# Ledger of designs, part 11: designed miniproteins, single chains, continued (4)

Each design is a single chain, and the fold is of that chain. pLDDT is the mean over its residues in the fold that is shown.

## One batch from the design tools (miniprotein)

Design m12350
Fold by ESMFold2-Fast:
Structure m12350 (fold): chain A 86 residues (1-86)
Amino acid sequence: MRLLARVKILSTVSKEEAEEIAKRAEKALSLHAEEVEVKVSGKEIEITVLFKEEEDIEVSKEAFTALAEEMAKQLGELKSLEFEEL
């Protein structure tokens, strides 16, 4: 089974700062992910991650939740955090 994770954050910082924070998150996630997609639409930031099949699902959920909470502290407001086991 693989884990699909998605976080949506409403940014209160500049677009440039939001893109830098999102890029750092993408880089951190890329070591554990088959796919990372970052979408920035105005003030909304969406990160979708398909974790590698060999990664532990519960550990990945905990790590992604921690990353989402840290990003929200830096960017603004956590709008949604979703997980799907494939």
Scores: mean pLDDT 83

Design m12351
Fold by ESMFold2-Fast:
Structure m12351 (fold): chain A 92 residues (1-92)
Amino acid sequence: AETLVAEIGEDDVLALANYLLLMEEEENLSIEEAIDRRIEALKKAMPSANPEQQKLNQENLRALEIARRNLEALEARVREHRAALDEAERAR
């Protein structure tokens, strides 16, 4: 849990958790499947990207691969984020 945040940062973990939650709800993808699809999409886009986009894509790919190695910690974060969103929705 702490290792994932230390390696890619809190904001990136939250952004990734939100993206994975949306993919799970809209596309019925597991967290693992959503990460794997995103990694493949970035790898496929890499040859046609300009130098600035290649750098950004490489940084995103590194973060996704770190998250992929820390799946249990990422799944815990996604579940916490879902619970917070559900509570906020029920309070309305």
Scores: mean pLDDT 73

Design m12352
Fold by ESMFold2-Fast:
Structure m12352 (fold): chain A 73 residues (1-73)
Amino acid sequence: SEGVREAIEKFTEMAELLGEGSRKGEELAKKMSKEEGKELRRELILAGAEAAEDPEKGREEFERLYKEGLEKI
């Protein structure tokens, strides 16, 4: 059952990452220009897809997008 527990933990981490990234990203996008906000939302969708395959890479991508977005507001 260790494999089952690990699968649940990874799924939970992914779901939490997607939820927080989506919420923070949307709040940030609303403070940007319409075009920059649209591009950030597109990048967040792509990062979410990446997080589904590799949560660690997805986390790094969300952090990069958030940092870059903060520099634009």
Scores: mean pLDDT 74

Design m12353
Fold by ESMFold2-Fast:
Structure m12353 (fold): chain A 102 residues (1-102)
Amino acid sequence: FQEELEKRFKETIENFKKAKEAGDKEAMVYYAAEIVRFALFGLVKPTPEERKIIKEAYEIVKEALKDRDKYSPLVKTLINQIEYLLKNSLLYKANFEYYTKE
């Protein structure tokens, strides 16, 4: 179970990098949101380098939230969920802060 989550997290980071290289803004925001969700739910033990990627992904999600209506319903739902959880759940906010500090 944990190995599958770690594999999925690494695949998500790789897809995020590919989306950035391709200039695919929709896919980039989608994979950024998925990276942030791994941190919110406390699903992985990120390395220091992966923590930097989580922070980068969160900045991308914050920018996307400013223009959320430009994105597909799938992406808009994901970034809205992240905003909701960070504002309304102390547990998920604490998980995110813990996983992005160290």
Scores: mean pLDDT 81

Design m12354
Fold by ESMFold2-Fast:
Structure m12354 (fold): chain A 86 residues (1-86)
Amino acid sequence: MEAAERLKAEMDRHYAEAKENVEKILSLPPEQKKEQDKLLAEARGHVARAENAGRGYARLSGDKETADKRIEEMRKLVEEAEKKYK
């Protein structure tokens, strides 16, 4: 089941990268809006890639619940970062 394991690892990697970008956004001062915009775009990109990997993992493994949970956690992280801009 190497393909499913690889997709799960890819999903988890993108989750970790999105979380790191969100933590950086939350630590940046408001005057660094350009850097915040860049990190938010990168975090959104990681969410999209994790969703694709998670969907593949769920299809191959049958473990849709684990994939859906991780994707929802990532979406909430990005929402928290977006709140800083508003």
Scores: mean pLDDT 80

Design m12355
Fold by ESMFold2-Fast:
Structure m12355 (fold): chain A 69 residues (1-69)
Amino acid sequence: MIEEANKRIIEALKKAEEMTKGVATSEDVAKMVGVALRGIGDILDDESKAEEVAEKTIKEIEKIAKKAI
C-alpha cells in the first residue's frame, strides 16, 4: 500500500513536469515538489491514510501543473 501510494505521487509529479516542460517557473516546480514531499511524509506518518493522502496530493500537483500551462 505505502509503496504503491508513493509511486503514484512520484508518477504524478513526473507527468506534471512533462506537461509543464518549458513553461513552468522555478516557483511552480518548487511548489509541485513540495506538495509531493509533504504527501509522502504524511503517508509515512499514517500508512492507514495512504490512499486518501495520495489522492489529495496528486490532485494538488495536477492543479499547480494546469495553472502553470
Scores: mean pLDDT 79

Design m12356
Fold by ESMFold2-Fast:
Structure m12356 (fold): chain A 64 residues (1-64)
Amino acid sequence: LVGKNVKITYKDPKTGEVKTLEGRVAHVDEEKNTVTLGYLDPKTKKLKTVTIPKSNILEIESLD
């Protein structure tokens, strides 16, 4: 999974809203049960990361 470009649909643990994000899987933490995605902020053009609990992931789509 690490290094793959994915489209991920997940429930935001803070707001409860369903969100969709495209990015590259930067890290998978088996102890914390989380997936970290790297993505480019279109506003600043800087690489950002978001960490999503696996239990909040609804769908992962591989981007070929």
Scores: mean pLDDT 78

Design m12357
Fold by ESMFold2-Fast:
Structure m12357 (fold): chain A 110 residues (1-110)
Amino acid sequence: MSPAQVELRALLDQASQLLSDLEARMLAGQASLAQARAALAQVRGLFDQALAVSTDPSLQARLRQILGIVDQALASTDRAEVRRLVLQIEQEVTMLQMYLYVQEKVEEKE
């Protein structure tokens, strides 16, 4: 992997962990809407960094779509909508991690 891909993977892994922790806390009733917004603001920062280090147009497009969902969640006053959007963001991050895994395997074959 290139240094940029290593950094990108680390940023996505960190975002995934924050989202999983937030999902678990929201399901348990242990996260307020304000706490959810704080966690989502951190996740947004990680995706902004991921977008800055990415040179792949397809990956940049997916990151911009995820940022749109994060911004929608940050603007929401409905706890149930925020939880649904957190699940959607987590699914999209998993798909990005899969895309990077496939790219790494293709690079091993030239």
Scores: mean pLDDT 82

Design m12358
Fold by ESMFold2-Fast:
Structure m12358 (fold): chain A 98 residues (1-98)
Amino acid sequence: MEKEVKELAEKAKEAVEKGDIETAKKYAYQVGKLGALYPEVEKVAAEKVREVTEHALETHPEDGEEIAKGIEDAAVRGYIEASREREAQELAAAQAAA
């Protein structure tokens, strides 16, 4: 999972450089989702999302803050949605085991 998180973050940075902000948000969402589903990469995922937002601020001086917020919001949304799904599955598994 760490390799997948790093590859997705790199693709998000490339999308930001090309001005493809919707694709960058899509990759940020996937990074956030993986951080929620795999506790061992949660910190790496958060660090990589931060790197993408910093890169947006550096490469887009006019709109960098809006782009960075959009990327961060997408990652947070992925994290929350995946966390909810995981908690629901864990609860269902616990009830089935009881």
Scores: mean pLDDT 82

Design m12359
Fold by ESMFold2-Fast:
Structure m12359 (fold): chain A 65 residues (1-65)
Amino acid sequence: SMEEEKKRALERIKELAKEAGMEIRLENDTIYIYAKNPDIETETTAGMITILATVLGLKAEIYLE
């Protein structure tokens, strides 16, 4: 079902963020992604999370420091 697909996508987002050492926060219709010391792996992971967020009908905002 669509609800199951959204749940799996959200679980995958959480896994990707944790593996990349990134913090995520979900507020309203937006996923906020935070990373210290970004590198190419961090940017790639943020891109993947952004794509998965569209499956959930969410926006993604990325903050790299």
Scores: mean pLDDT 79

Design m12360
Fold by ESMFold2-Fast:
Structure m12360 (fold): chain A 100 residues (1-100)
Amino acid sequence: SPIAELEALFAEVAPRLSPELRAVLAGLHTVAAYLLENPDTPQEVRDGLLAAARDALLGAAARASPEERAVLVEFLRRAAEILADDPALRAMLEAVIAAI
């Protein structure tokens, strides 16, 4: 399951992350799980959830140290591969990586 793989990845990187980054990534996991479990979610709702997750990730990245940003980029690249079958989730994660 992509959700289980994402959860395992989060557990792997969590010790290297601040409490703020852990909270933001837990929020990303919640959004990803919801969208994967609800494929018929209206596009307006999907776009809103993806925008909220993107903004939270960008905000946390802006406040993070260079070392924490490197861990975040590592996580997001691996998460984008895990979520590759959802083009909108993957595109959002790749956009965040490009911006930080």
Scores: mean pLDDT 88

Design m12361
Fold by ESMFold2-Fast:
Structure m12361 (fold): chain A 77 residues (1-77)
Amino acid sequence: DETMKLMQEAEAKVRELGSVEEALEWAKKEAEKMGDKDTARSVESVLDILSTKDTFSQTISRRQTVGLVADLLDKKK
């Protein structure tokens, strides 16, 4: 399944980058290079959620970060 492979690649990329914050910084730069303003705005939204410092926000931020990375990897193929 192509979707499952893409999600696995996204999770591997987040792990490679070292943290959710590093993955969001990477995603913002990639979105800006591609002219994808909607994805760049989504990254800013997730960074705002991550800044609240509670466990719920950290869990949601990780899940949304993996999704954003998967979307960018799909657009680059």
Scores: mean pLDDT 78

Design m12362
Fold by ESMFold2-Fast:
Structure m12362 (fold): chain A 94 residues (1-94)
Amino acid sequence: MEEKKKEVEEKSEALLILNTLILRQDGENSAEPVELDEEELEEARELAERALELAREYGGEELAAKSLEEYVEAYAVLEAMKKKAEENKKKAAE
C-alpha cells in the first residue's frame, strides 16, 4: 500500500464532486453547465480549493500544477454561472 495511490484517489474524488456540482442537470448531463445558486457556487469553489490543497500536500509540485489547471477551468465556469445567476436575480427583482 502506497500513499501515492491515496493522494491520487482523493484528488480525483474531490474533482468528481466539483464537476458533479457544476454539471448537474438533473435529467440531462450535457456539456453546458447548469445554473447554480450562490451557495452552491461557493460550495463548488471550496471543493476546488480542497482538491488543490490535497494535490499540494500529498502529490507535490507536479500534481499541484495539474490540479491548478483543472481548478482554473472550473473556476472560470463558476464565474460565468455566477454572473448569469446575478442577472436572473436582477430580472426577478424588477
Scores: mean pLDDT 54

Design m12363
Fold by ESMFold2-Fast:
Structure m12363 (fold): chain A 77 residues (1-77)
Amino acid sequence: SHAVATFDADGIIVGVSGTGAAAELVRAALGRDATDFGVELVLQGGTATKLPDGRVVIETPAGTIELVPTAAGRATV
């Protein structure tokens, strides 16, 4: 399964999208720090990849979870 966790300017997970076990993990993490959540997933056997755009993709036994900042703020060309 695949889920996206969105986090705010304070690093707090404020949203979830997706379905299945990966989305359930993110839903249980609402209100938590995204960095702490990501570290816990890696310690539980996940593999994290940081992308150049600032997203972190974590592959877990429950599925793929993407950590993404909310739509506030973007790079200027």
Scores: mean pLDDT 77

Design m12364
Fold by ESMFold2-Fast:
Structure m12364 (fold): chain A 71 residues (1-71)
Amino acid sequence: SEKEKRLAELQAQIAQLQQRLDDMERQLPEVQKEAATLSPEDQAKANAQIEALKQALQEQLAKLEAEKAAL
């Protein structure tokens, strides 16, 4: 059914977003080491960009999970 197809698509997209978040967390120590070589202003900017991306991925994940729950 179309509902089952959409559910499978949502699960795949959710899994991909979770993997992206996991990859970011795994890479965070290396990014932090690189950022530590920057000026305080550039460090703040880099950290803000990382947090903004993480938040956007988390918000998209929540949206997909809400759509899945509504099916």
Scores: mean pLDDT 83

Design m12365
Fold by ESMFold2-Fast:
Structure m12365 (fold): chain A 71 residues (1-71)
Amino acid sequence: AAPALEDARLLGDLGPETYEVLDANGKKVVVRRDHFLVEQEGRTVRQASARVESEASPAAVGEALQRKLAA
């Protein structure tokens, strides 16, 4: 397991989910979220990680993701 999943056990990979968002200049920002099923403290929990596949600033990515997920 990755160090970020300390005390959690990976049960399965639920596959990637990709978000395409546009910044204020119409530039495409691609964010990939990988979803996993893990066992933590005797419970099955859905966990997700996210990574940016473009060179957008973290603030711009956070704002774009928040707008996409809130819509």
Scores: mean pLDDT 55

Design m12366
Fold by ESMFold2-Fast:
Structure m12366 (fold): chain A 93 residues (1-93)
Amino acid sequence: MTVSVSVEIRVVGSKLQVKATARLEGSGDTLTLSLFLQIGDKKYFQKSVTAPARAGGVVTLEVTLDEQNIDKAIAVAHDGKSGETATAVANRP
């Protein structure tokens, strides 16, 4: 069983769009995707979603922000059955 995660930041005019996607290969009980934003040396929790884990299933979090001082977005995916955790980081473009 393998958990994978990706995150991206896009600049759209004066706004930032942050999208995180988690995928589970195989079966699990729950898949939790959490999104954090980093400004300087500080990491701020934004949002999480927990969904039933499904083979080939994906869980997505998307936020649009007027905040321009974001340096990084960090996405963490966790499968409740295996305890496996995956992390992805995107830098501001």
Scores: mean pLDDT 74

Design m12367
Fold by ESMFold2-Fast:
Structure m12367 (fold): chain A 69 residues (1-69)
Amino acid sequence: PVFSEAQKALAKQLLQQEYGLSDDQVDAVIAFYNQNPTNEDALKAFLVQQFGLSDAQAQAVYNLLKDLS
């Protein structure tokens, strides 16, 4: 998926405020999603393993990125 600059800014704001991710962590999440946008399980595993999100939080992040793209 191709995010507009506005969609990237919105995703960054929401991920930082709702899940406590840093700027670098949000950039890593967006980059991972852009490489594998349909691989829900891979992104969820990445979020849980690298950032300590719950399975429910990882699902919500994936759905957010999917809806914005």
Scores: mean pLDDT 79

Design m12368
Fold by ESMFold2-Fast:
Structure m12368 (fold): chain A 69 residues (1-69)
Amino acid sequence: HMKEKVLEAAKKAKSEFEVKRIIDEYRTELVQQLVAEGKSPEEAFAEADRLADEVYPQALKILEEKKKS
């Protein structure tokens, strides 16, 4: 699952900036994948934006927990 893959990558992030960069990279990959599967660019971007909105706060919590270690 793409969402799980993004969260795994976010666990390796060292800063909030890296979290945003990782999410943006996977968002771009997801858009390309969805378009290749036959979805419109509009649908692909909407789905990728939804993923970003869902995983960003979760990734930040992971980063915060990691910093406390």
Scores: mean pLDDT 77

Design m12369
Fold by ESMFold2-Fast:
Structure m12369 (fold): chain A 98 residues (1-98)
Amino acid sequence: EEIFEKAKRILELLGYDVSDWTEEEILERLKEMFDLAEEYRKKVENATPAEIAKFKDLPEEEQLKIVTGGAMIHAYKYNLTETELQKDLAELYKFLKE
């Protein structure tokens, strides 16, 4: 399935070994990234500057998940189609959210 192959490529680019992952595991990881990014976005909208600065105190893996989730959301919301990666990110967000 094309959508899972796109998801696998993105996860591999992020350093995950997805060779033995099920479709359920792939979806769970992407949903985790999406949920963390949305939660962080809501936190930032209502946060003090000191709270926003705490992003750098998060584990590097968690920071990467938030940034990746945010990239998917951003590509979808702004209909970014200039690169294949932007199209893939937008399609993955749509698949997970809708």
Scores: mean pLDDT 74

Design m12370
Fold by ESMFold2-Fast:
Structure m12370 (fold): chain A 58 residues (1-58)
Amino acid sequence: GYIDEIMKLAGMSRRQALGVIQLVRDLGVELTAKYLQREAGLSEEKARKVAELAEKAL
């Protein structure tokens, strides 16, 4: 499912992936992608894909 794809793409635990889904719910895709770039050190491409997967998991 989308959670497993987030975990694989971002190298995250299940708990962290669920946190990203909550961030998308609260902040939206673009702000979550910016957060992931700054705080998780993801590339722009990976951060965007992770945020998009999290939106689909809602």
Scores: mean pLDDT 87

Design m12371
Fold by ESMFold2-Fast:
Structure m12371 (fold): chain A 91 residues (1-91)
Amino acid sequence: SVEELLERFRELFDEAQRLLAEAEAALRAGDLERVRELVRRLEELAEEMDKLYRELVELNADPRDLTLVGFHLVVLKGSITLLRHQLERME
């Protein structure tokens, strides 16, 4: 159902927020190996969240829910891109 997909998205987003906080801490500590591992996990979560977003669109979920989900996904992808760029500069 739409409600189950939205709940699953929320769980994945909460996990992504935890991993982003860990990645920021690892980056500040200069632990580049840890940052690479966390970025990889974040990319996997973003891919799963992207699939859920497409399923929500197919099920004609409420436009307000779709906007919020899409906004969170864009912000997450932007954060991942920034972390990747920082890793490249520090290597």
Scores: mean pLDDT 87

Design m12372
Fold by ESMFold2-Fast:
Structure m12372 (fold): chain A 71 residues (1-71)
Amino acid sequence: MKEEIEQLKAEIKEALRKKYNGKLTDDEIDSLANSLINKYLNEIMKKNPRPITDEDKLEAAKKALEYIKNN
């Protein structure tokens, strides 16, 4: 799971670099990637009255990547 989350974060950053075609700095891309992941993670947390799991983090990262690829 940790490796899968790391790979998804790398794919998110790569997709953002391609989408913005060099208009954003690496720091801005990292910040945007984290903001998108946190947005979906917060949505998952609101649905379940329990602590965040690695599975929740993986799902949030997958949703963030899907959003970037389709928008």
Scores: mean pLDDT 78

Design m12373
Fold by ESMFold2-Fast:
Structure m12373 (fold): chain A 93 residues (1-93)
Amino acid sequence: MASAEIESVRQGAGTTEIVAKVTVSPGEEIEKVEVRSAKDGPLSIASLEVKKQGNEYTVTVLIDQKLEPGDTIEVRVTLKSGETVVALGRIQA
């Protein structure tokens, strides 16, 4: 069974970087990554980096937008099988 967890959220000048860990079943691959916030809805991904190590992926997403403290981030990962996993995180103050 696949799972996803947000490992870190870091904000720069006008940007938000999200790092998520995604654990998948053997032979599974990531097809699509989408990000949304509770306040702003769907977010545009400026940069996406996906690194694979065995059955674990490290997904680094750069959003060209600074999110507000207390907002909630949803990272939705769709696998090639069609399975979807979701990781939730919160913007810290």
Scores: mean pLDDT 83

Design m12374
Fold by ESMFold2-Fast:
Structure m12374 (fold): chain A 96 residues (1-96)
Amino acid sequence: KGVEELREVAEELREFAEETGIREAEAAARGVEHAAELAEEGKLVLASILASLTAVALETDARLLLEKGEISEEEAERLLELAERIIRAARIIDEE
């Protein structure tokens, strides 16, 4: 469940990056994909840590980009939603 959610969020982040040109979303997608790979290898603690760090970075980027006027409030809200989903997936993985 947690790994499947990470894979889904990574795909949505890549799609969002392609639609908007927000490079920070593409970077987050790569981080989430790597976390999913680590979890599939049985490295659950490392996967949870990497996913959590990726989510925190994405939240920080969304806030900074919004403050600088480089993205819309709608785009920032979408990035924050995706970051929260990463955190929830990381918690599920850590419980396994």
Scores: mean pLDDT 87

Design m12375
Fold by ESMFold2-Fast:
Structure m12375 (fold): chain A 81 residues (1-81)
Amino acid sequence: VQEINELVNMFLSGNESALTELFQIILSETVPVPVRVQALKALAASPEALKAVASNSLAVLRLLNHENEEVRETAVEVFLK
């Protein structure tokens, strides 16, 4: 399991594939909810990463319509506030 902050730093350093890995963690049904919440909050800490994810409306809708209440709440906090 890669550290979420490491993936954010890799994206900021120009490694665009790190954003894809963060996104896969957030959308993965097999990843524990606390890890997915941390990934969402890590994106919020990076304005560049947040803008890149927010530009994908389907991805945002998937998170807002997620089965887990904590994931949905965090997505609202990150993308809508």
Scores: mean pLDDT 71

Design m12376
Fold by ESMFold2-Fast:
Structure m12376 (fold): chain A 59 residues (1-59)
Amino acid sequence: MKEELVKELLAEFPEFDAATVKKFLEAHDYDLEKARAAIEKVLNAPTPGERQKLLDTIK
């Protein structure tokens, strides 16, 4: 089941690798919807500084 969540997000966000996607899922207790929202926040951050802060949230 957890592997399916990784594959789903990889299909939606091909710019990321499996390890990065798995970290987003781990940070959000393997909640696909929350992980997707977090990844979209990173991609749509208005400044490079805000994008870096969002990335720091996953580690």
Scores: mean pLDDT 74

Design m12377
Fold by ESMFold2-Fast:
Structure m12377 (fold): chain A 96 residues (1-96)
Amino acid sequence: PSPFERFLLALFAAHRREYGARYMEIEGELVVNDDGALYLVNTRVRFYDEDGELVAEERVDLPSPEHAERKAEEIMRRYGLSEEDLIPEETPRPPR
């Protein structure tokens, strides 16, 4: 996965552990840098439980891939997550 996808998977895994999140919705703008690198601007991520109730909302500000990687590592360390917890097939697809 991309650094941004890895960050989102780590954030989702953390919210699964804390709040029993089952679904993730991403709302924001994808921007391309002059060198072709992608980053997210004005992004909000909402987490819902199995009943569709909102359990958490995070504002995500990822100005670079390096920043996304650092934040992913911080989340993984904070919640005791491993690479095995970042399962793409287990996470809901982001909208669009």
Scores: mean pLDDT 70

Design m12378
Fold by ESMFold2-Fast:
Structure m12378 (fold): chain A 81 residues (1-81)
Amino acid sequence: LEEKAQQLELGARNAEGEVDRATDKDSLETLAKLSQQGKQLALQQANQADKQNKQIGQRLYDAAQRLQETAKRAEEKAAAL
């Protein structure tokens, strides 16, 4: 659980940075899709973790929210291009 939370938190951080740096529509569309997939994985892991460890469950919910926001930003940035 801890390792999965760390991986998803790192994934969210990396996705945020990549969206900030990306300037082409194709990259932004890819980042939006990957961020949506990461969100789904984080929510699935959060539901499982919450039964065992509330702290890890919360971290995974937070990662899912960050990935959702990142996907939104990537979609909006791509639409503006």
Scores: mean pLDDT 82

Design m12379
Fold by ESMFold2-Fast:
Structure m12379 (fold): chain A 90 residues (1-90)
Amino acid sequence: MEAARRREAEELMREAHRAALEGRFDEAIALYEEAIALLEGEARAEALAGLARVLAAAGRLAEAAEALRRAAALLPEPESAELRAAADAL
């Protein structure tokens, strides 16, 4: 179950990245949100960081900062501090 959920989330994240590159931000956001729902811990933090990049590209800076802070809460230092600094820069 866990391995299958992780693979599904990885595929959703790949599709989300492609959608974002094509300017389909609403689709990319929905795909990242689906991946986040399937993941926990460090993997969820990675998906949240991906969501934040798409939100920032779409001009939704407050939501991007919040996604980065949520990702930071799931990670140890120094990665946590790096994501908080990125959020503060938005």
Scores: mean pLDDT 86

Design m12380
Fold by ESMFold2-Fast:
Structure m12380 (fold): chain A 88 residues (1-88)
Amino acid sequence: EKKKIIEQGKRIAKILKDLALASGVSQSTADALQKKVEDISKKIANGELSKKEQSELASRITGVMLRLIGAQLDGDSAEAERVAKDFI
């Protein structure tokens, strides 16, 4: 179960990084975004986060993904960078 959570977190983190880069986010910010999502998945796997905190983080990650997609569709790389940095 812990291994599955970490593996799923790594996949989500990579998708988010790839989406951020495609949206015009800087490499350093995209790398930091990936690391933050991976660190969150490790905290979840280790039981360090309450169910409420897990739900709030999942909602925030989903929000970041949707906002990055929106910025990419609009060609607004500056907005994509702001979205990524706000989450980090």
Scores: mean pLDDT 87

Design m12381
Fold by ESMFold2-Fast:
Structure m12381 (fold): chain A 78 residues (1-78)
Amino acid sequence: MKAIVVSTNAGKGVRYAREKFGGSVALADSVEEAVELIEKYGFEAAVVGAPDEETARKLAEEAKEKYPEIEVIDVSDL
């Protein structure tokens, strides 16, 4: 399974992604970079950082709309 994980805490996001998807996890600066890391470089998950929970929610909503074939998980509330 391929996933984008959106988090307000990079360490928390990476930990969640590794627990769920294994060791093939990357950090991304944007949703577009996350998609490239997953599709072009073969990562199982990519973590996108957000400065706050509102931004995290917006990024997750946009990713779900643009990339319906990739699972998008917002862990800012966890």
Scores: mean pLDDT 81

Design m12382
Fold by ESMFold2-Fast:
Structure m12382 (fold): chain A 87 residues (1-87)
Amino acid sequence: MNARAAEALRAIAEEVAAALPDPELGEGVRNSLLALARAVEAAPSPEEAAALLREAAEQLAAAARELNLPALAAAAERLRALAEEVA
């Protein structure tokens, strides 16, 4: 259900932005997750929505490792869980 996944992404965007120590990085991550929510909502199939969520989760996990930000690692796991629920 793409609309519910998109709504969950909007909630995750606000929570992750608030958890990041740098407000500019937080706003950038928030805007990226809100753009992802629009793409997930517009996806033509649940499988394509799940693929978008998995790709974003891998990118967030990589950023979490490079920047040493556990909030991004937590966000990546939440996106993986959403991908499994959509598919």
Scores: mean pLDDT 84

Design m12383
Fold by ESMFold2-Fast:
Structure m12383 (fold): chain A 65 residues (1-65)
Amino acid sequence: MDAAEDRVLAAYLRFDADGRGYIPASQFAALEAELGVALPADLRARGRVTAADLPGLVQLVLEAE
């Protein structure tokens, strides 16, 4: 398993502290800082990051490493 995948999953669980199953837009800056990546514009337009977005975030982290 790639370390980037573990980092993304840990960040998702950390920033979904309310257990709602998504990261709200208010946490996007903290998520970007934690992973060292910039979120895609379409994802920002949605205003949330869900479990379905995690593979895309893993790719962004791998590209940044």
Scores: mean pLDDT 77

Design m12384
Fold by ESMFold2-Fast:
Structure m12384 (fold): chain A 64 residues (1-64)
Amino acid sequence: SEEEKKIALAVAEELARKEAEKNGFDSYEVKEVDEDTFEATLTKGDEKKTLYFSKKELIERFKA
């Protein structure tokens, strides 16, 4: 649902932010790559790290 997508995106952004802060990345960007998958790209100068989250995982984390 659209509501679940909004929740999943918010959780993915929070996880990306925490990972960026923990590992000293300068910026992060989250996008939906399909209905069940979100991609987070963390950037530090020329270094990039990509994380993938399932929508189900993000929703379950929100409910915990």
Scores: mean pLDDT 83

